# Designed miniproteins, single chains, continued (4), part 85

Each design is a single chain, and the fold is of that chain. pLDDT is the mean over its residues in the fold that is shown.

## One batch from the design tools (miniprotein)

Design m14948
Fold by ESMFold2-Fast:
Structure m14948 (fold): chain A 100 residues (1-100)
Amino acid sequence: TEELLNEVIEAVKDTLEKLSKYLPKDLAEEVKKKLEELIEKAKNGEISPLEFIEKLIELAKETIKKVKESNLSEENKEIVEIGLTRLIEYLKLVKKKLEE
């Protein structure tokens, strides 16, 4: 699963980097920090690959909620919500694959 974990880490980092320009700076830094903490825990074996995916889904959902509650333009909110919803669906497929 190391190869699968690396693919997931790269996909999540790429998605968040592309969406960061549509996020408030403080929220972007908070999400980045939480992601880095989860990656380190997964790499060190403190959380399982399955728990890592579940925590990434939780982080994405919480980020969507914070964006909806923010003073961002409706256009920027839509871009972030669509991008993170697509990431969540990808992560759900990875989770299903890990449960097999």
Scores: mean pLDDT 87

Design m14949
Fold by ESMFold2-Fast:
Structure m14949 (fold): chain A 100 residues (1-100)
Amino acid sequence: DDEVLAKLKQIEENASTLEEALQALGKVFGKQELFQKILEEFEKNTDISLARAMLNLTSFLLGLSDAQRAATVAVLKKVSSPEQRTVIDRAAGLADELRS
């Protein structure tokens, strides 16, 4: 799906915040409720809420192609704080391990 990759590139170029990126990803993939939940868990910023954000993101990434997964992770990391990047990196690493 070259069209999905093109949309992900547009989000990477245009999103300035994690909220904007998560909302745009929710629209691209038709998963607006899932990405709203992930955003709310990041905003709560507790050990348990960040673990839920990581697991929900991992589950989502498992359903993507390798190219879509890499592009989605790149989008999220670009707009994330260092602490949020740690959660995203753990989610990506767990998805990669589970697909191996």
Scores: mean pLDDT 87

Design m14950
Fold by ESMFold2-Fast:
Structure m14950 (fold): chain A 86 residues (1-86)
Amino acid sequence: ADDKLLNGDSYQRAQAVGEYADAGDSEKALEALKHAIKVSGYPQQVQEAVKSLLGKVTVEQLEELLKTILDSGVKSAVQKVIDKEK
């Protein structure tokens, strides 16, 4: 997971988020998602990473993350995942 997060491309960074989430480390998964968005936030890959966090982090945590996203495409992709949970 750490190698994918630090040395991987955008797909590998999204995969690292899912790997942390599957391991039950929701806080590390959320931090990995923040890093992936900052380094190479491709909307589709970020959307997949957020989907892996559904049910493992709170909606409020995802909404706070959404407020920190400056890229409109990435923000829209994350918002669509949150909207489908309602």
Scores: mean pLDDT 71

Design m14951
Fold by ESMFold2-Fast:
Structure m14951 (fold): chain A 61 residues (1-61)
Amino acid sequence: GGEPPPEDPRPLTPEQQAQVDAALARHEKDVADDPSVPPLDAEQRARVRTVIERAVRQRAA
């Protein structure tokens, strides 16, 4: 039997993509508004995006 895929079993719908983009933009704004928080690098941004994508998929199900 096949093992379940680790993180990305299927592509997001355009509606889910819009939700991810909105949530990520808000997070980036919150980081920019707080000088005590270091700016997101590419790796951290990818990690945050992955977490948001999972949350959006769970809410859509």
Scores: mean pLDDT 72

Design m14952
Fold by ESMFold2-Fast:
Structure m14952 (fold): chain A 90 residues (1-90)
Amino acid sequence: MKEEIEKLKKEVEELLEKLKKYAEDPSLYSDEEFKKIVEELVKKLQELNELTADDEEAQKELKELTGEAQRLVARALGISDEELQALLAE
């Protein structure tokens, strides 16, 4: 459990770094590559949420990571509430 959670956190952090690079320079990734990064990030955040559902402190960290992901995606794409709902509703 602990090792799985830490591994997923690292994977999420790596995906967030890729999103941040895309927001800074959209030419670094194609639209298809960007979508794949977002989809992978959402999937990993969902897995973290499920694994940490009974851990309040881990859930607080997950909320922060999810908020950062939403801000980066919104910043990169200027996305609508529909796109944000994909991250929130899972």
Scores: mean pLDDT 73

Design m14953
Fold by ESMFold2-Fast:
Structure m14953 (fold): chain A 68 residues (1-68)
Amino acid sequence: MGLDLALAELAAGRLGSDEGALAAAERLRENPYASREEMLRWVAEATGKSLEEVRRALEEARREREES
């Protein structure tokens, strides 16, 4: 759902890859029903970061959203 999309988009932004983050965001917008695992793989592939780094960024984004 849209919640997973927003979290994956935030994770892509935190990784600081301009071209990769844009590519990941576009793919996420086209596939809003993708599983969280699929979204994380796309972000990792597009940004060239490890899944560990993507999961860490997502965890931090989730905590900020939880406080909101």
Scores: mean pLDDT 66

Design m14954
Fold by ESMFold2-Fast:
Structure m14954 (fold): chain A 79 residues (1-79)
Amino acid sequence: SEALVQAARALGEALRAARAGDAEAAVRYSTEAKNHLSTVPNAEAAVAYAGKAAEAARAGDLEAAIQYLEQSDRALLKG
């Protein structure tokens, strides 16, 4: 689905931003990923992890944000 493609893109951008130390971009893309995932059936776990990633990035905890983004991606792949 288009929402799934947009979610995957946003998760990738969020992960790239967090790894680069860009907390503001990590928040933006994690939030975009959460919004797109919210329209995907059975993606509740992925939504929760993307939300936690945005919260961690807002707190400046980019290591935690990376872990949550990776968890979001894994949850999405499992359905």
Scores: mean pLDDT 87

Design m14955
Fold by ESMFold2-Fast:
Structure m14955 (fold): chain A 91 residues (1-91)
Amino acid sequence: GGPELVMERIVRENVEEARRRAEEELPASTPEEVREEIIEEVRRLSTEAAYIQLGVNSSWSFEEKLEYMVGVPRRYIDERIAALRAEAAAA
C-alpha cells in the first residue's frame, strides 16, 4: 500500500489498543472526557510518529520504524494509566 495506507493502519491499531487498555486498565472512576483525551492524544502521537518514520527517516529498517511508531504512543498511555491509578489510590 501507499504510505497513507500504512500510516492509517498503524494509527488505527494504536488507537484500538489504547481503547482496549483504557477499558481494562484505567480506574472505574476515570471520567469519560479524560478517557477520550487519552485516546485522541494516542491518535495524535501515532500520526506524528508515523509521519516522521515513514516520511522523513530513510536510515532505519521498517522493523525499527514500526517499533518507534508503536513505542511512542505506548509510553504515553503507560504513563497516563500509572498517573491516574496513583491519583485514584491516593484519594
Scores: mean pLDDT 85

Design m14956
Fold by ESMFold2-Fast:
Structure m14956 (fold): chain A 92 residues (1-92)
Amino acid sequence: SMEEEAKKMAEEMVEELKKAGHEVDEKTKEALYYLAMAVLAAEAGKYEEALELAKKAIELLKESTSKDKEAKEQLIKQAQALADYAQAKIAE
C-alpha cells in the first residue's frame, strides 16, 4: 500500500539523516512520513493530495523541538519545493 511504501521511504530518510550526523526527533519522523506520502502522491499524479501532504509535513517540521536547525531548514525547503511543484501542476 502507499502507507507501507511511505513508511519504508520515511525510515530510509531517517537513517540517511542519522548517517549525516543529524538529530531526528519524533515530529521530524512524522513529517518525513507525510513528505514520503506527498512524493508518492505526486508520482501517482495526485497533485492536490501531494500539496496537502507536503503542507502537513512543513507544519510538523515547524512544530519540531529539534535543535538541528540545518536539517529542519533543509527538509522544509524540500517539502516547500514539492508543494510548489504540485501547485504548478494543479494550475496547468
Scores: mean pLDDT 86

Design m14957
Fold by ESMFold2-Fast:
Structure m14957 (fold): chain A 72 residues (1-72)
Amino acid sequence: MAKVEENGRALARALGLSDEEVERAAAGDEAAIAKIREREAALKKEIEELKKKYNNDGEKVKAAFLERIAAR
């Protein structure tokens, strides 16, 4: 099984989720889990677009993604 705690914390920071939402997902709350999955799917699509723009350069993709988050 994947490390739900570690993945939850990383996703929460990237998705702007609260610690409470992460704790609910870890406890098996279907609504919290669904919300995290929805936000993760949206991020994956955005990352895929950045991969195309930066020719799969992971460092540039990460930098551009963090810049977009900061601009929000």
Scores: mean pLDDT 66

Design m14958
Fold by ESMFold2-Fast:
Structure m14958 (fold): chain A 59 residues (1-59)
Amino acid sequence: SPALEALQLIKEMGKSTLSMSEAEEIARKVGLDPEVVRNYLKEKGKSTLTRAEFVELLS
């Protein structure tokens, strides 16, 4: 599952939040289009994602 793979990578980083660049890199590694992350952050007016927000994007 891309969501489980992403959660494992985030856990290895020891972080509760991801920058746009970090989230785009993880998205690429799990086969998600990094533009999905960028568009989400732009729509929300944010520069970072929580683990929960990133999992929702993969669902």
Scores: mean pLDDT 79

Design m14959
Fold by ESMFold2-Fast:
Structure m14959 (fold): chain A 73 residues (1-73)
Amino acid sequence: SPQEELARRLLEEVEAYIRRHEASLSEEQRRQVMAIVREMARRVTELLRRGASPSEIEAVFREGMRRIDEVVA
């Protein structure tokens, strides 16, 4: 579905972002980032199951990325 393709693309973007910062992260920061990614994946899976709109999926990734940025700053 278009929503599944969007979710996959956005997840790839998140993974690329994390990879760029990985070398500078402490073990604690890595744990926090992994927890955020896991929560994002859980929420997106639930949204896809419910037939959520692309904007709802994008909102989950936007919030998750904001939280990741707070950890890596």
Scores: mean pLDDT 85

Design m14960
Fold by ESMFold2-Fast:
Structure m14960 (fold): chain A 98 residues (1-98)
Amino acid sequence: NPVLEKILELARKAAEASEPHVWTEEAIELIEEAARLIRENKVSDEELREMIQELLERGDLDSAGALVIARLLAYSPEEVRKEILERLRNAHKKVLEK
């Protein structure tokens, strides 16, 4: 499935763009794009859970984490989505500012 493959690619790129303890702005943008694809293509919760489980079984915790956040964003109302994104960005700033 090319859509599922693209979502997985975005999650892996987000994990690669992340730093220890934070999602970078680049990672957050990739996670947002994955969430958009999930919404637009009506990817089922079951398919997403299967992908997350496969990543966890492979020990790819960062890609699994990116996909979990993308799933939350995809299924959240706009106000909740905005709050999640703000919290992720604030965590990034706080860790880098020390």
Scores: mean pLDDT 79

Design m14961
Fold by ESMFold2-Fast:
Structure m14961 (fold): chain A 70 residues (1-70)
Amino acid sequence: NSLTAEEKELVTKLLQDEPKKKILEALIANNGNIKKTAEELGVPVPTLQAALDALEKENGVNLIDLAKKY
């Protein structure tokens, strides 16, 4: 994988938080495809986008980009 050491540490932290883990795992499984991820999580795309925007502000990294690198 092409993840940096910092990105690998962030993935580990996100996987320890149950709601964040669920979002990140679904993004990784769907290669960052937001529509497929939203469908798998059972939420509307705008709801997932709002959650991803909040996580990006919290962590300083775009989770879709992180999932695509994984």
Scores: mean pLDDT 78

Design m14962
Fold by ESMFold2-Fast:
Structure m14962 (fold): chain A 70 residues (1-70)
Amino acid sequence: VLSTREQAIEGARRAGLSEEQARRAVEEAVKLGGEPLTGRDIADGAVRAGLSVDQANRAGAGAVIVAAEA
């Protein structure tokens, strides 16, 4: 599932990231794969932004859930 930047930020926030952490993770994800974003791009972006692998995986999963709900 492909996520918009806004859906990716919302998914990361639902996963427990702060708004600033979510925005930074999505910025790094956009640098890796452009838009629209996969859950993997968001997870890889979150790791590059300095988040743990667990936080990164939760953020990616959250974005997929938000995109599937839309």
Scores: mean pLDDT 77

Design m14963
Fold by ESMFold2-Fast:
Structure m14963 (fold): chain A 93 residues (1-93)
Amino acid sequence: EIERLLAERATPELIEELVKTYKATVGREPDEDELRLFLAATLLAEEGRLSRRASTHLGMYFTMSSFKDSEAAQELSEAAFKGALRELGLEPV
């Protein structure tokens, strides 16, 4: 389901805009896993399908990622990222 959504709706223009937004918020470029999560979350939110748990994990991830000079915040960001991946079924195989 998520793979189909990404294949059908993740245009180059959307990818470019999300990378730009991520860089403005976090201060660096997303890696492939971060970009995939951000794309999936954006598309699910547009369809009204983003779960409250996934939304909470994503909020924590972006908030804590913005504190780039805090080791504790980066650890919380990583935990929240993994939580969001689990909720969306996007864990690395």
Scores: mean pLDDT 75

Design m14964
Fold by ESMFold2-Fast:
Structure m14964 (fold): chain A 80 residues (1-80)
Amino acid sequence: MKLSEEEGREALRRARELLRELTARLREAEAAGDEREVRRLRTQLLFQSIVVKTEAMMTEDPEVARELERVADEMRAAAL
């Protein structure tokens, strides 16, 4: 199964929004010294990076696939 051009664009929109939300929450948790929440958010970012990478592999539009892969890489970098 492949994500259509429309489905790929929607996946990219959601992935970008999720990256922004999770990285903002991670910064907030780090500033608060909330070690449990930091670990939870890092784990979530790593899990989501795998999901987004999979969506990139399933995407018909090569430009959208490349952008999804970039978002997945940014999620992984933010988690480390």
Scores: mean pLDDT 86

Design m14965
Fold by ESMFold2-Fast:
Structure m14965 (fold): chain A 76 residues (1-76)
Amino acid sequence: AYEALRAGNVEEALKQADELIKEGKYFEALRILQEVLRRFPKHPAVIERLKKLAENAEKNGNKELADFYKKQIEEM
């Protein structure tokens, strides 16, 4: 994941984030997405994944975490 970002390979980093989301490793996925945002502050593919994380958090009853992801999108 981090090595993919070093190589400038954003697509590989996003693929790793997608796999982590599927595994329920939302915090690890968020870290990868934040690294992409650090290099590309308004990347559409990252916004899409943050929306997916917010929806998953809402479905699990974690409104505070869902609001956190939504705020990350708004502050970009």
Scores: mean pLDDT 74

Design m14966
Fold by ESMFold2-Fast:
Structure m14966 (fold): chain A 72 residues (1-72)
Amino acid sequence: MPIDEQEVNDALLLMAQSVTKLAIERDPSQATELEGQGLILLVQARGETDPEKRQQLLQQAQELFEKAQQLR
């Protein structure tokens, strides 16, 4: 059964933000910063109930990951 999706999403968002901050502190490169922003957007998209907004968040996350890959 689905549990409270909002509670799960809030926990994932906190984790994504914490991991992103730690990664940037260890490697303050543009690629790492973009990867972290993409991860946060993926978690936001997971919690988004509006399909149009969800699609926009997913597209933005994909673009950030692609840019990060190009910088490697």
Scores: mean pLDDT 79

Design m14967
Fold by ESMFold2-Fast:
Structure m14967 (fold): chain A 63 residues (1-63)
Amino acid sequence: MEFRPGDIARATEDVTMASSPPTTLKKGDEVEVLRVHEDGMLEVRSLKTGVTGLVPASALERI
């Protein structure tokens, strides 16, 4: 699945964001994609909490 900055995506599973401190996205949580990383990681912002961090693109579905 191809993501671009500004896309809204939903977590398909519980996933730990690489953030400070580490934050868990729960299945069904929505995020905004801020940046697509070259290694398949996405920099995202949680729409629920406002926390930003890195998650694998495989854990998200674009909506």
Scores: mean pLDDT 79

Design m14968
Fold by ESMFold2-Fast:
Structure m14968 (fold): chain A 101 residues (1-101)
Amino acid sequence: TVTVTLRIVGYSDTQPVSLEVTGYKYPVKLSDVSPLSQEATVDVKIDKTPAKLSVYRNGKLESELTITKDAKEVSFSLRPGETLEVYLNGELIVKATAVLK
């Protein structure tokens, strides 16, 4: 099992930012890490390694990561107004948008 964490960065100390998160295969845990910010975590069961994570930012491919048997966690950051989509072996597993409140 690998934990994928999505966190908000680059937010103001006076402007609340929330995550709009959709999980497509695995349950998503959404947490208020402060009164002004949220994190989402997804526990992903990987049956075979190496596995490929593809990360899209605002609809554009940003990175591909190779997940090995020893991987325990990966994290990705969002700035207010950004959308991240994470694919596991070509299958969309989570989509998150950081929105100002």
Scores: mean pLDDT 79

Design m14969
Fold by ESMFold2-Fast:
Structure m14969 (fold): chain A 104 residues (1-104)
Amino acid sequence: DVEEELKELEEGIKKAEELEKKGDYELAADMYKKLGERAFSLGTEEGLKLAADAYLKAAEAAVKAGNMELAEEAIKNLERLAKESEGEVKEYAEEKLREARELL
């Protein structure tokens, strides 16, 4: 079940990346954010790392869309993820958070 959910989330990321390539940045940002929320809810190490990646991509796409409110929301989600994580996942999330903050 978790493996199947991770696969579906990875396919969702690819779909959001395709939207970004088409210039649909705001829609891509919203999709990345929702995928990150789903990945975060899995609570697995793989899910939390995928959530960190998705939230960073959401922030990047939101900035490209000129939607700073959505970018700040994605960064806030990444801050929560980093705060609630431990060990290697925390370090990974903190690195993605640093990258996201450099976008503003």
Scores: mean pLDDT 89

Design m14970
Fold by ESMFold2-Fast:
Structure m14970 (fold): chain A 85 residues (1-85)
Amino acid sequence: SEKEKQIKKGIEGLEKAKEAAKKGDVKEAKKYAEEGLTAAAPSLNVDSADEVSANVLLGLNYASLGDTKKAEEAFEKAIETLKNA
């Protein structure tokens, strides 16, 4: 379905964002996170969209502070929300 395709692209984007964040590459993490959020957005209800966006923002913030473990945990929560959408 179109929803499954959009969610899959969203997950792929956030997985790439997570890997970039783990390497401290905040610019690439933001780029991939934006691509993933844009891909998934049409398939998400408001609550799921808010939860994904909040965890992506937390992940990017932790990555910018050099807390790669907390960045990874935040992105993993965002990815889990997409998997359950």
Scores: mean pLDDT 88

Design m14971
Fold by ESMFold2-Fast:
Structure m14971 (fold): chain A 95 residues (1-95)
Amino acid sequence: DNAKDALLTAAEQARRLAESGRRYGTVSVQSARLLADMLLATADILRSEGHDELAEQAREYARRIREAALAGDVEAVIQAAEDAARWLREQADAL
């Protein structure tokens, strides 16, 4: 469904960001911002389908990624993206 598809799409982007960051030892602020924006869009879809608690958790991952990126903390961005990817997949499987 729409919520499940949004969760899976966001999970894939989060995984790609984390894997790229670990492989190259860097993450662009723009890539991190795009992931955060996608998580906010995912949260809006989740809320529209009645998953308010999941929407708030998606917004929290967006905040973590954005804050880490603004701080220039590459490891924190990677860890937040890995956590987000795992959580998003687990929630998609539960829907």
Scores: mean pLDDT 89

Design m14972
Fold by ESMFold2-Fast:
Structure m14972 (fold): chain A 96 residues (1-96)
Amino acid sequence: MKKPVLIIVTRDDVEATEEALKTVKEHPLYPQLEIVVVPVGASEETIQRIKELAEKYGAKVVSGEEAARISKENPTVVVDARASKETILRAVEKAA
């Protein structure tokens, strides 16, 4: 039995990624989810910063190809890191 997955898609934006992860962590259903971060079009330096941040929040960073595989094998919800707090919270509820 696999945990449901919430995929957070981020661009070259460490600050938006941190705010999204903080919002997800505030939700009571957070411990029931596997949190995955997918950087799209980010520099290698930004990807490294996102990896360090994701590890702090118990999330993993994967490529778009790996994220596509995860979404086929697990119940998944995808949300943009730049989405509103309300949208991110609804994504957590939908994934759980």
Scores: mean pLDDT 82

Design m14973
Fold by ESMFold2-Fast:
Structure m14973 (fold): chain A 61 residues (1-61)
Amino acid sequence: MELELVIRKDWPDKEEYYKLAERLGEKHGVKIKVVEREDLPPGSDAALFAGAVLRAVAEML
């Protein structure tokens, strides 16, 4: 299964999401692609999308 982690291009914590995606991918044998976007709606920011993907991977335990 291949998952996509969508993050904001200029987010101050975007590097943390790259590290989390890589750690989860290695631990669970899942391929996680990080997709950067210039902007996201303020009501649905990148953290929500990132959290949703990470939570889905955790449930695959």
Scores: mean pLDDT 60

Design m14974
Fold by ESMFold2-Fast:
Structure m14974 (fold): chain A 61 residues (1-61)
Amino acid sequence: MISEEEKQKILETMEKLKETLPEEYQPEADKLIEKIAKAKTVEEAEKLEREFLGLYLKGQS
């Protein structure tokens, strides 16, 4: 299982990255952040983090 402290650190990073995303990507970013907040395993959180980073890179285009 993922610890509360580790999950909180991931969520803080994702929220900061979300602030730099274009408005059109905000709903998808919010959905991913919500899924990360509900993640119970490190593997699930890491998969969702990678999906968020993919969205972030797409938003940089």
Scores: mean pLDDT 78

Design m14975
Fold by ESMFold2-Fast:
Structure m14975 (fold): chain A 100 residues (1-100)
Amino acid sequence: KPDPSKLTPEEKELARKLAEYYIQLEEGKEPSEEGRRAKLEVEVLIGLGLIAKAVGMEELAKEHFQRAADILAEALTYVPEDAVKAREAIEKELKEVEEL
């Protein structure tokens, strides 16, 4: 259950940079350093959730997955409707995180 209203200003900025990363990939451009860092930070959140789950820290795992889902959902709001591949990539990752 994504809730972007719980995001900090820094996390909203991260979501915007993440959207830029996927848009640049769809356009066949090399992603910006900022976009690559945003992608890395989201992957780190997912990784931390998976590690927490593996050691039985279920609530901490849920917190990390929820933060990743909230950032991904916010990123979708910054992606134009005509950027179909970028939207599909983020929606797929969001669905995968929500199933964890």
Scores: mean pLDDT 87

Design m14976
Fold by ESMFold2-Fast:
Structure m14976 (fold): chain A 72 residues (1-72)
Amino acid sequence: AKTQREKVADCVSILEESSSVSVRRAAVLGLRAILNIPPAASLQEDLNLCADRLEELGFQDEAARLRKLALA
């Protein structure tokens, strides 16, 4: 089975590689489920909340990648 960090990395990679809104929304839903984060008002807010949680877990690289995506 995949670790929590490996599952997170998979979702982040999908978000970085896909330009499809539907695929990106599905990846964010998966990421929120892994991190137990409730939905926010926007995709950008979901990404920032997930990044905050990843920083708490010590996953600084994955968090920085999500924050960069939230700015796009």
Scores: mean pLDDT 81

Design m14977
Fold by ESMFold2-Fast:
Structure m14977 (fold): chain A 90 residues (1-90)
Amino acid sequence: LKELAEEAARIALAAARIAELAGLKEEAERLREIARKLKEAAEKGDKEEVIRNIEEAIKLIEELIEKVPEFKEELELLLKGLKKLLEELK
């Protein structure tokens, strides 16, 4: 659980950096908050909370793909990573 959640947090932070570079500071902050919550949930062993935060990150990254098509390829790679981690948790 901790390793999967830490990887999900890294993906969320990578997406946050893309959002920040695109000038989407609010979306970047939301993704950083998700990364923080993922680390906290992993520390507590809360698998359901890890799953919920991964699902929230997936939705935000899907929105980012529409808002910043210039980063579509990199965001789609991050999205695939999160979906794979979600399958490993279920």
Scores: mean pLDDT 84

Design m14978
Fold by ESMFold2-Fast:
Structure m14978 (fold): chain A 78 residues (1-78)
Amino acid sequence: SEELQAINRAIGAALRGMGEAFLGELVGDKEAAALGQQGVDAALAGIRSGSIEEIRRGAEEGHRLAAEAQARLDEKLS
């Protein structure tokens, strides 16, 4: 269903954000860690809303923030 797809994508965003936040902390990049955590917060806020529109919005925002953290960490670790 559309709802299940939205929830699944939001869970994916939260897990991605957690990974980037952890990696940011591990390598001492506080900005990357903060971006990862913001991604988690956005995804979870969407899920907690119970609204399909907000779940989709939280997933999108969470993935965007996690991608910013990942890009920053990829540059730093290369």
Scores: mean pLDDT 89

Design m14979
Fold by ESMFold2-Fast:
Structure m14979 (fold): chain A 115 residues (1-115)
Amino acid sequence: MEEAREEALRLIEEGKGWGEVAPYLEELAEAEAVDAVAELLERMLEKAAEVLAEQARKAGLDVTVEDMRKKLEEQLEKDAEEAKKILEEKEEELSKVEKTLLKAIIKVAEKRKKK
């Protein structure tokens, strides 16, 4: 549990992609570790903002990491509303991994909105 969380965080900080992180995320989600999954998703959002800002700058756009972070946070709020609807309507039909991921998405969105 803790080792999977630390390893996934290290991979995210090193800029590793979804394929490298997914096995640890799935392990934590299978264990219903919503807080740990939420932490990984929040760090992945921060890294995605950095990558997207770099790609946009290479395309000749004057954007900052902060601009991309705000864009991703807006999308996250929409994803969280959809996740709430799915959980309310279909929670009993979802796997442990799916339920944990949806709950983690909601938690990250709520945490970032309250800052």
Scores: mean pLDDT 80

Design m14980
Fold by ESMFold2-Fast:
Structure m14980 (fold): chain A 81 residues (1-81)
Amino acid sequence: MSPDEKKRQRILENLEAMIETLEELIASEDDPALRARLQAVRDEALALIKNADSLSLEELEERYKELARRAGEVLAAILAR
């Protein structure tokens, strides 16, 4: 496996781990606004995995970083309660 293939695989594994964490948070979240935000990030992560083969490594990495940032913002909002 090339270094680029390894990096792509790591991003996909990180997206799968993110989805798993988001699904656990969605199941336990009582605030409908926060739950909707968690669902939106989860759905975008699922779409990114589904479309990963059509994206360059750089595009995949940039989209992953933006999703991770948005996931972090929702987590910060949950912790601020």
Scores: mean pLDDT 86

Design m14981
Fold by ESMFold2-Fast:
Structure m14981 (fold): chain A 79 residues (1-79)
Amino acid sequence: SAEVEELLELLRQKRYEEAAELLARLSKTMSDEELAEVVRRIAELGGRRLSDETALLVARYLRTLSLEERAKALQNMTA
């Protein structure tokens, strides 16, 4: 989706706060499985390839975080 591409571009630009806010909005409209697919693509920016099971766990974990904690998590995932 265009919004997922925008999220990935924000992360490439190291705009972690804006990325965290967009991810929060997207996650409200997504299932855990759809969010896991987004998580896999985010991890690829950091050179990581996640299994489906790991991506699903990370997606569920991201839902529990504050916006500030989510921005830090996105930074760590893409570093």
Scores: mean pLDDT 89

Design m14982
Fold by ESMFold2-Fast:
Parts: sequence; C-alpha cells; structure tokens
Structure m14982 (fold): chain A 78 residues (1-78)
Amino acid sequence: SQADYLRGIERAREEAEKIYELAKDNPAVQKAYEELLAALERFRAVVEDPNASDEEIEAAAQEVVDAGRRLVEEALKV
C-alpha cells in the first residue's frame, strides 16, 4: 500500500541519517547521503501520485536501492 511505501521511506531516511552521523566528515559519504535523500524524495513523489504506474514505482524504488548501496559502499571505505 501507499502507507507501507511511505513508512519504508521514513525508515530508510532514519537509517541513512545514522550512517551519515558516523562518517559525516567524509565528503564522499556526504555526497552519497544527499543523493539518497534526493532519491527518497523522488520515490515519495511517485508513490503519492495516484497516476503513477507500477513500473514507475519500481524504477523509483530501484533508484533508492542503488543510492543506498552507494552510501554503504562509501561509508565502508577508509
């Protein structure tokens, strides 16, 4: 449901913030965090659009997954 997607977005934002706080002095982590926040905002806009197709929702969700993976990858670097 839309409510399940919105809850997932909020949880993802909270987890991303925790990662950011541990490595916020790293410019690559800062950039990846900002890119993930932008992807989450785009995903929220798509799931709140009553005219959005399942394919559009899946594409926006994939963008969030890719951005989240980038944040974790940057946070794990020296």
Scores: mean pLDDT 84

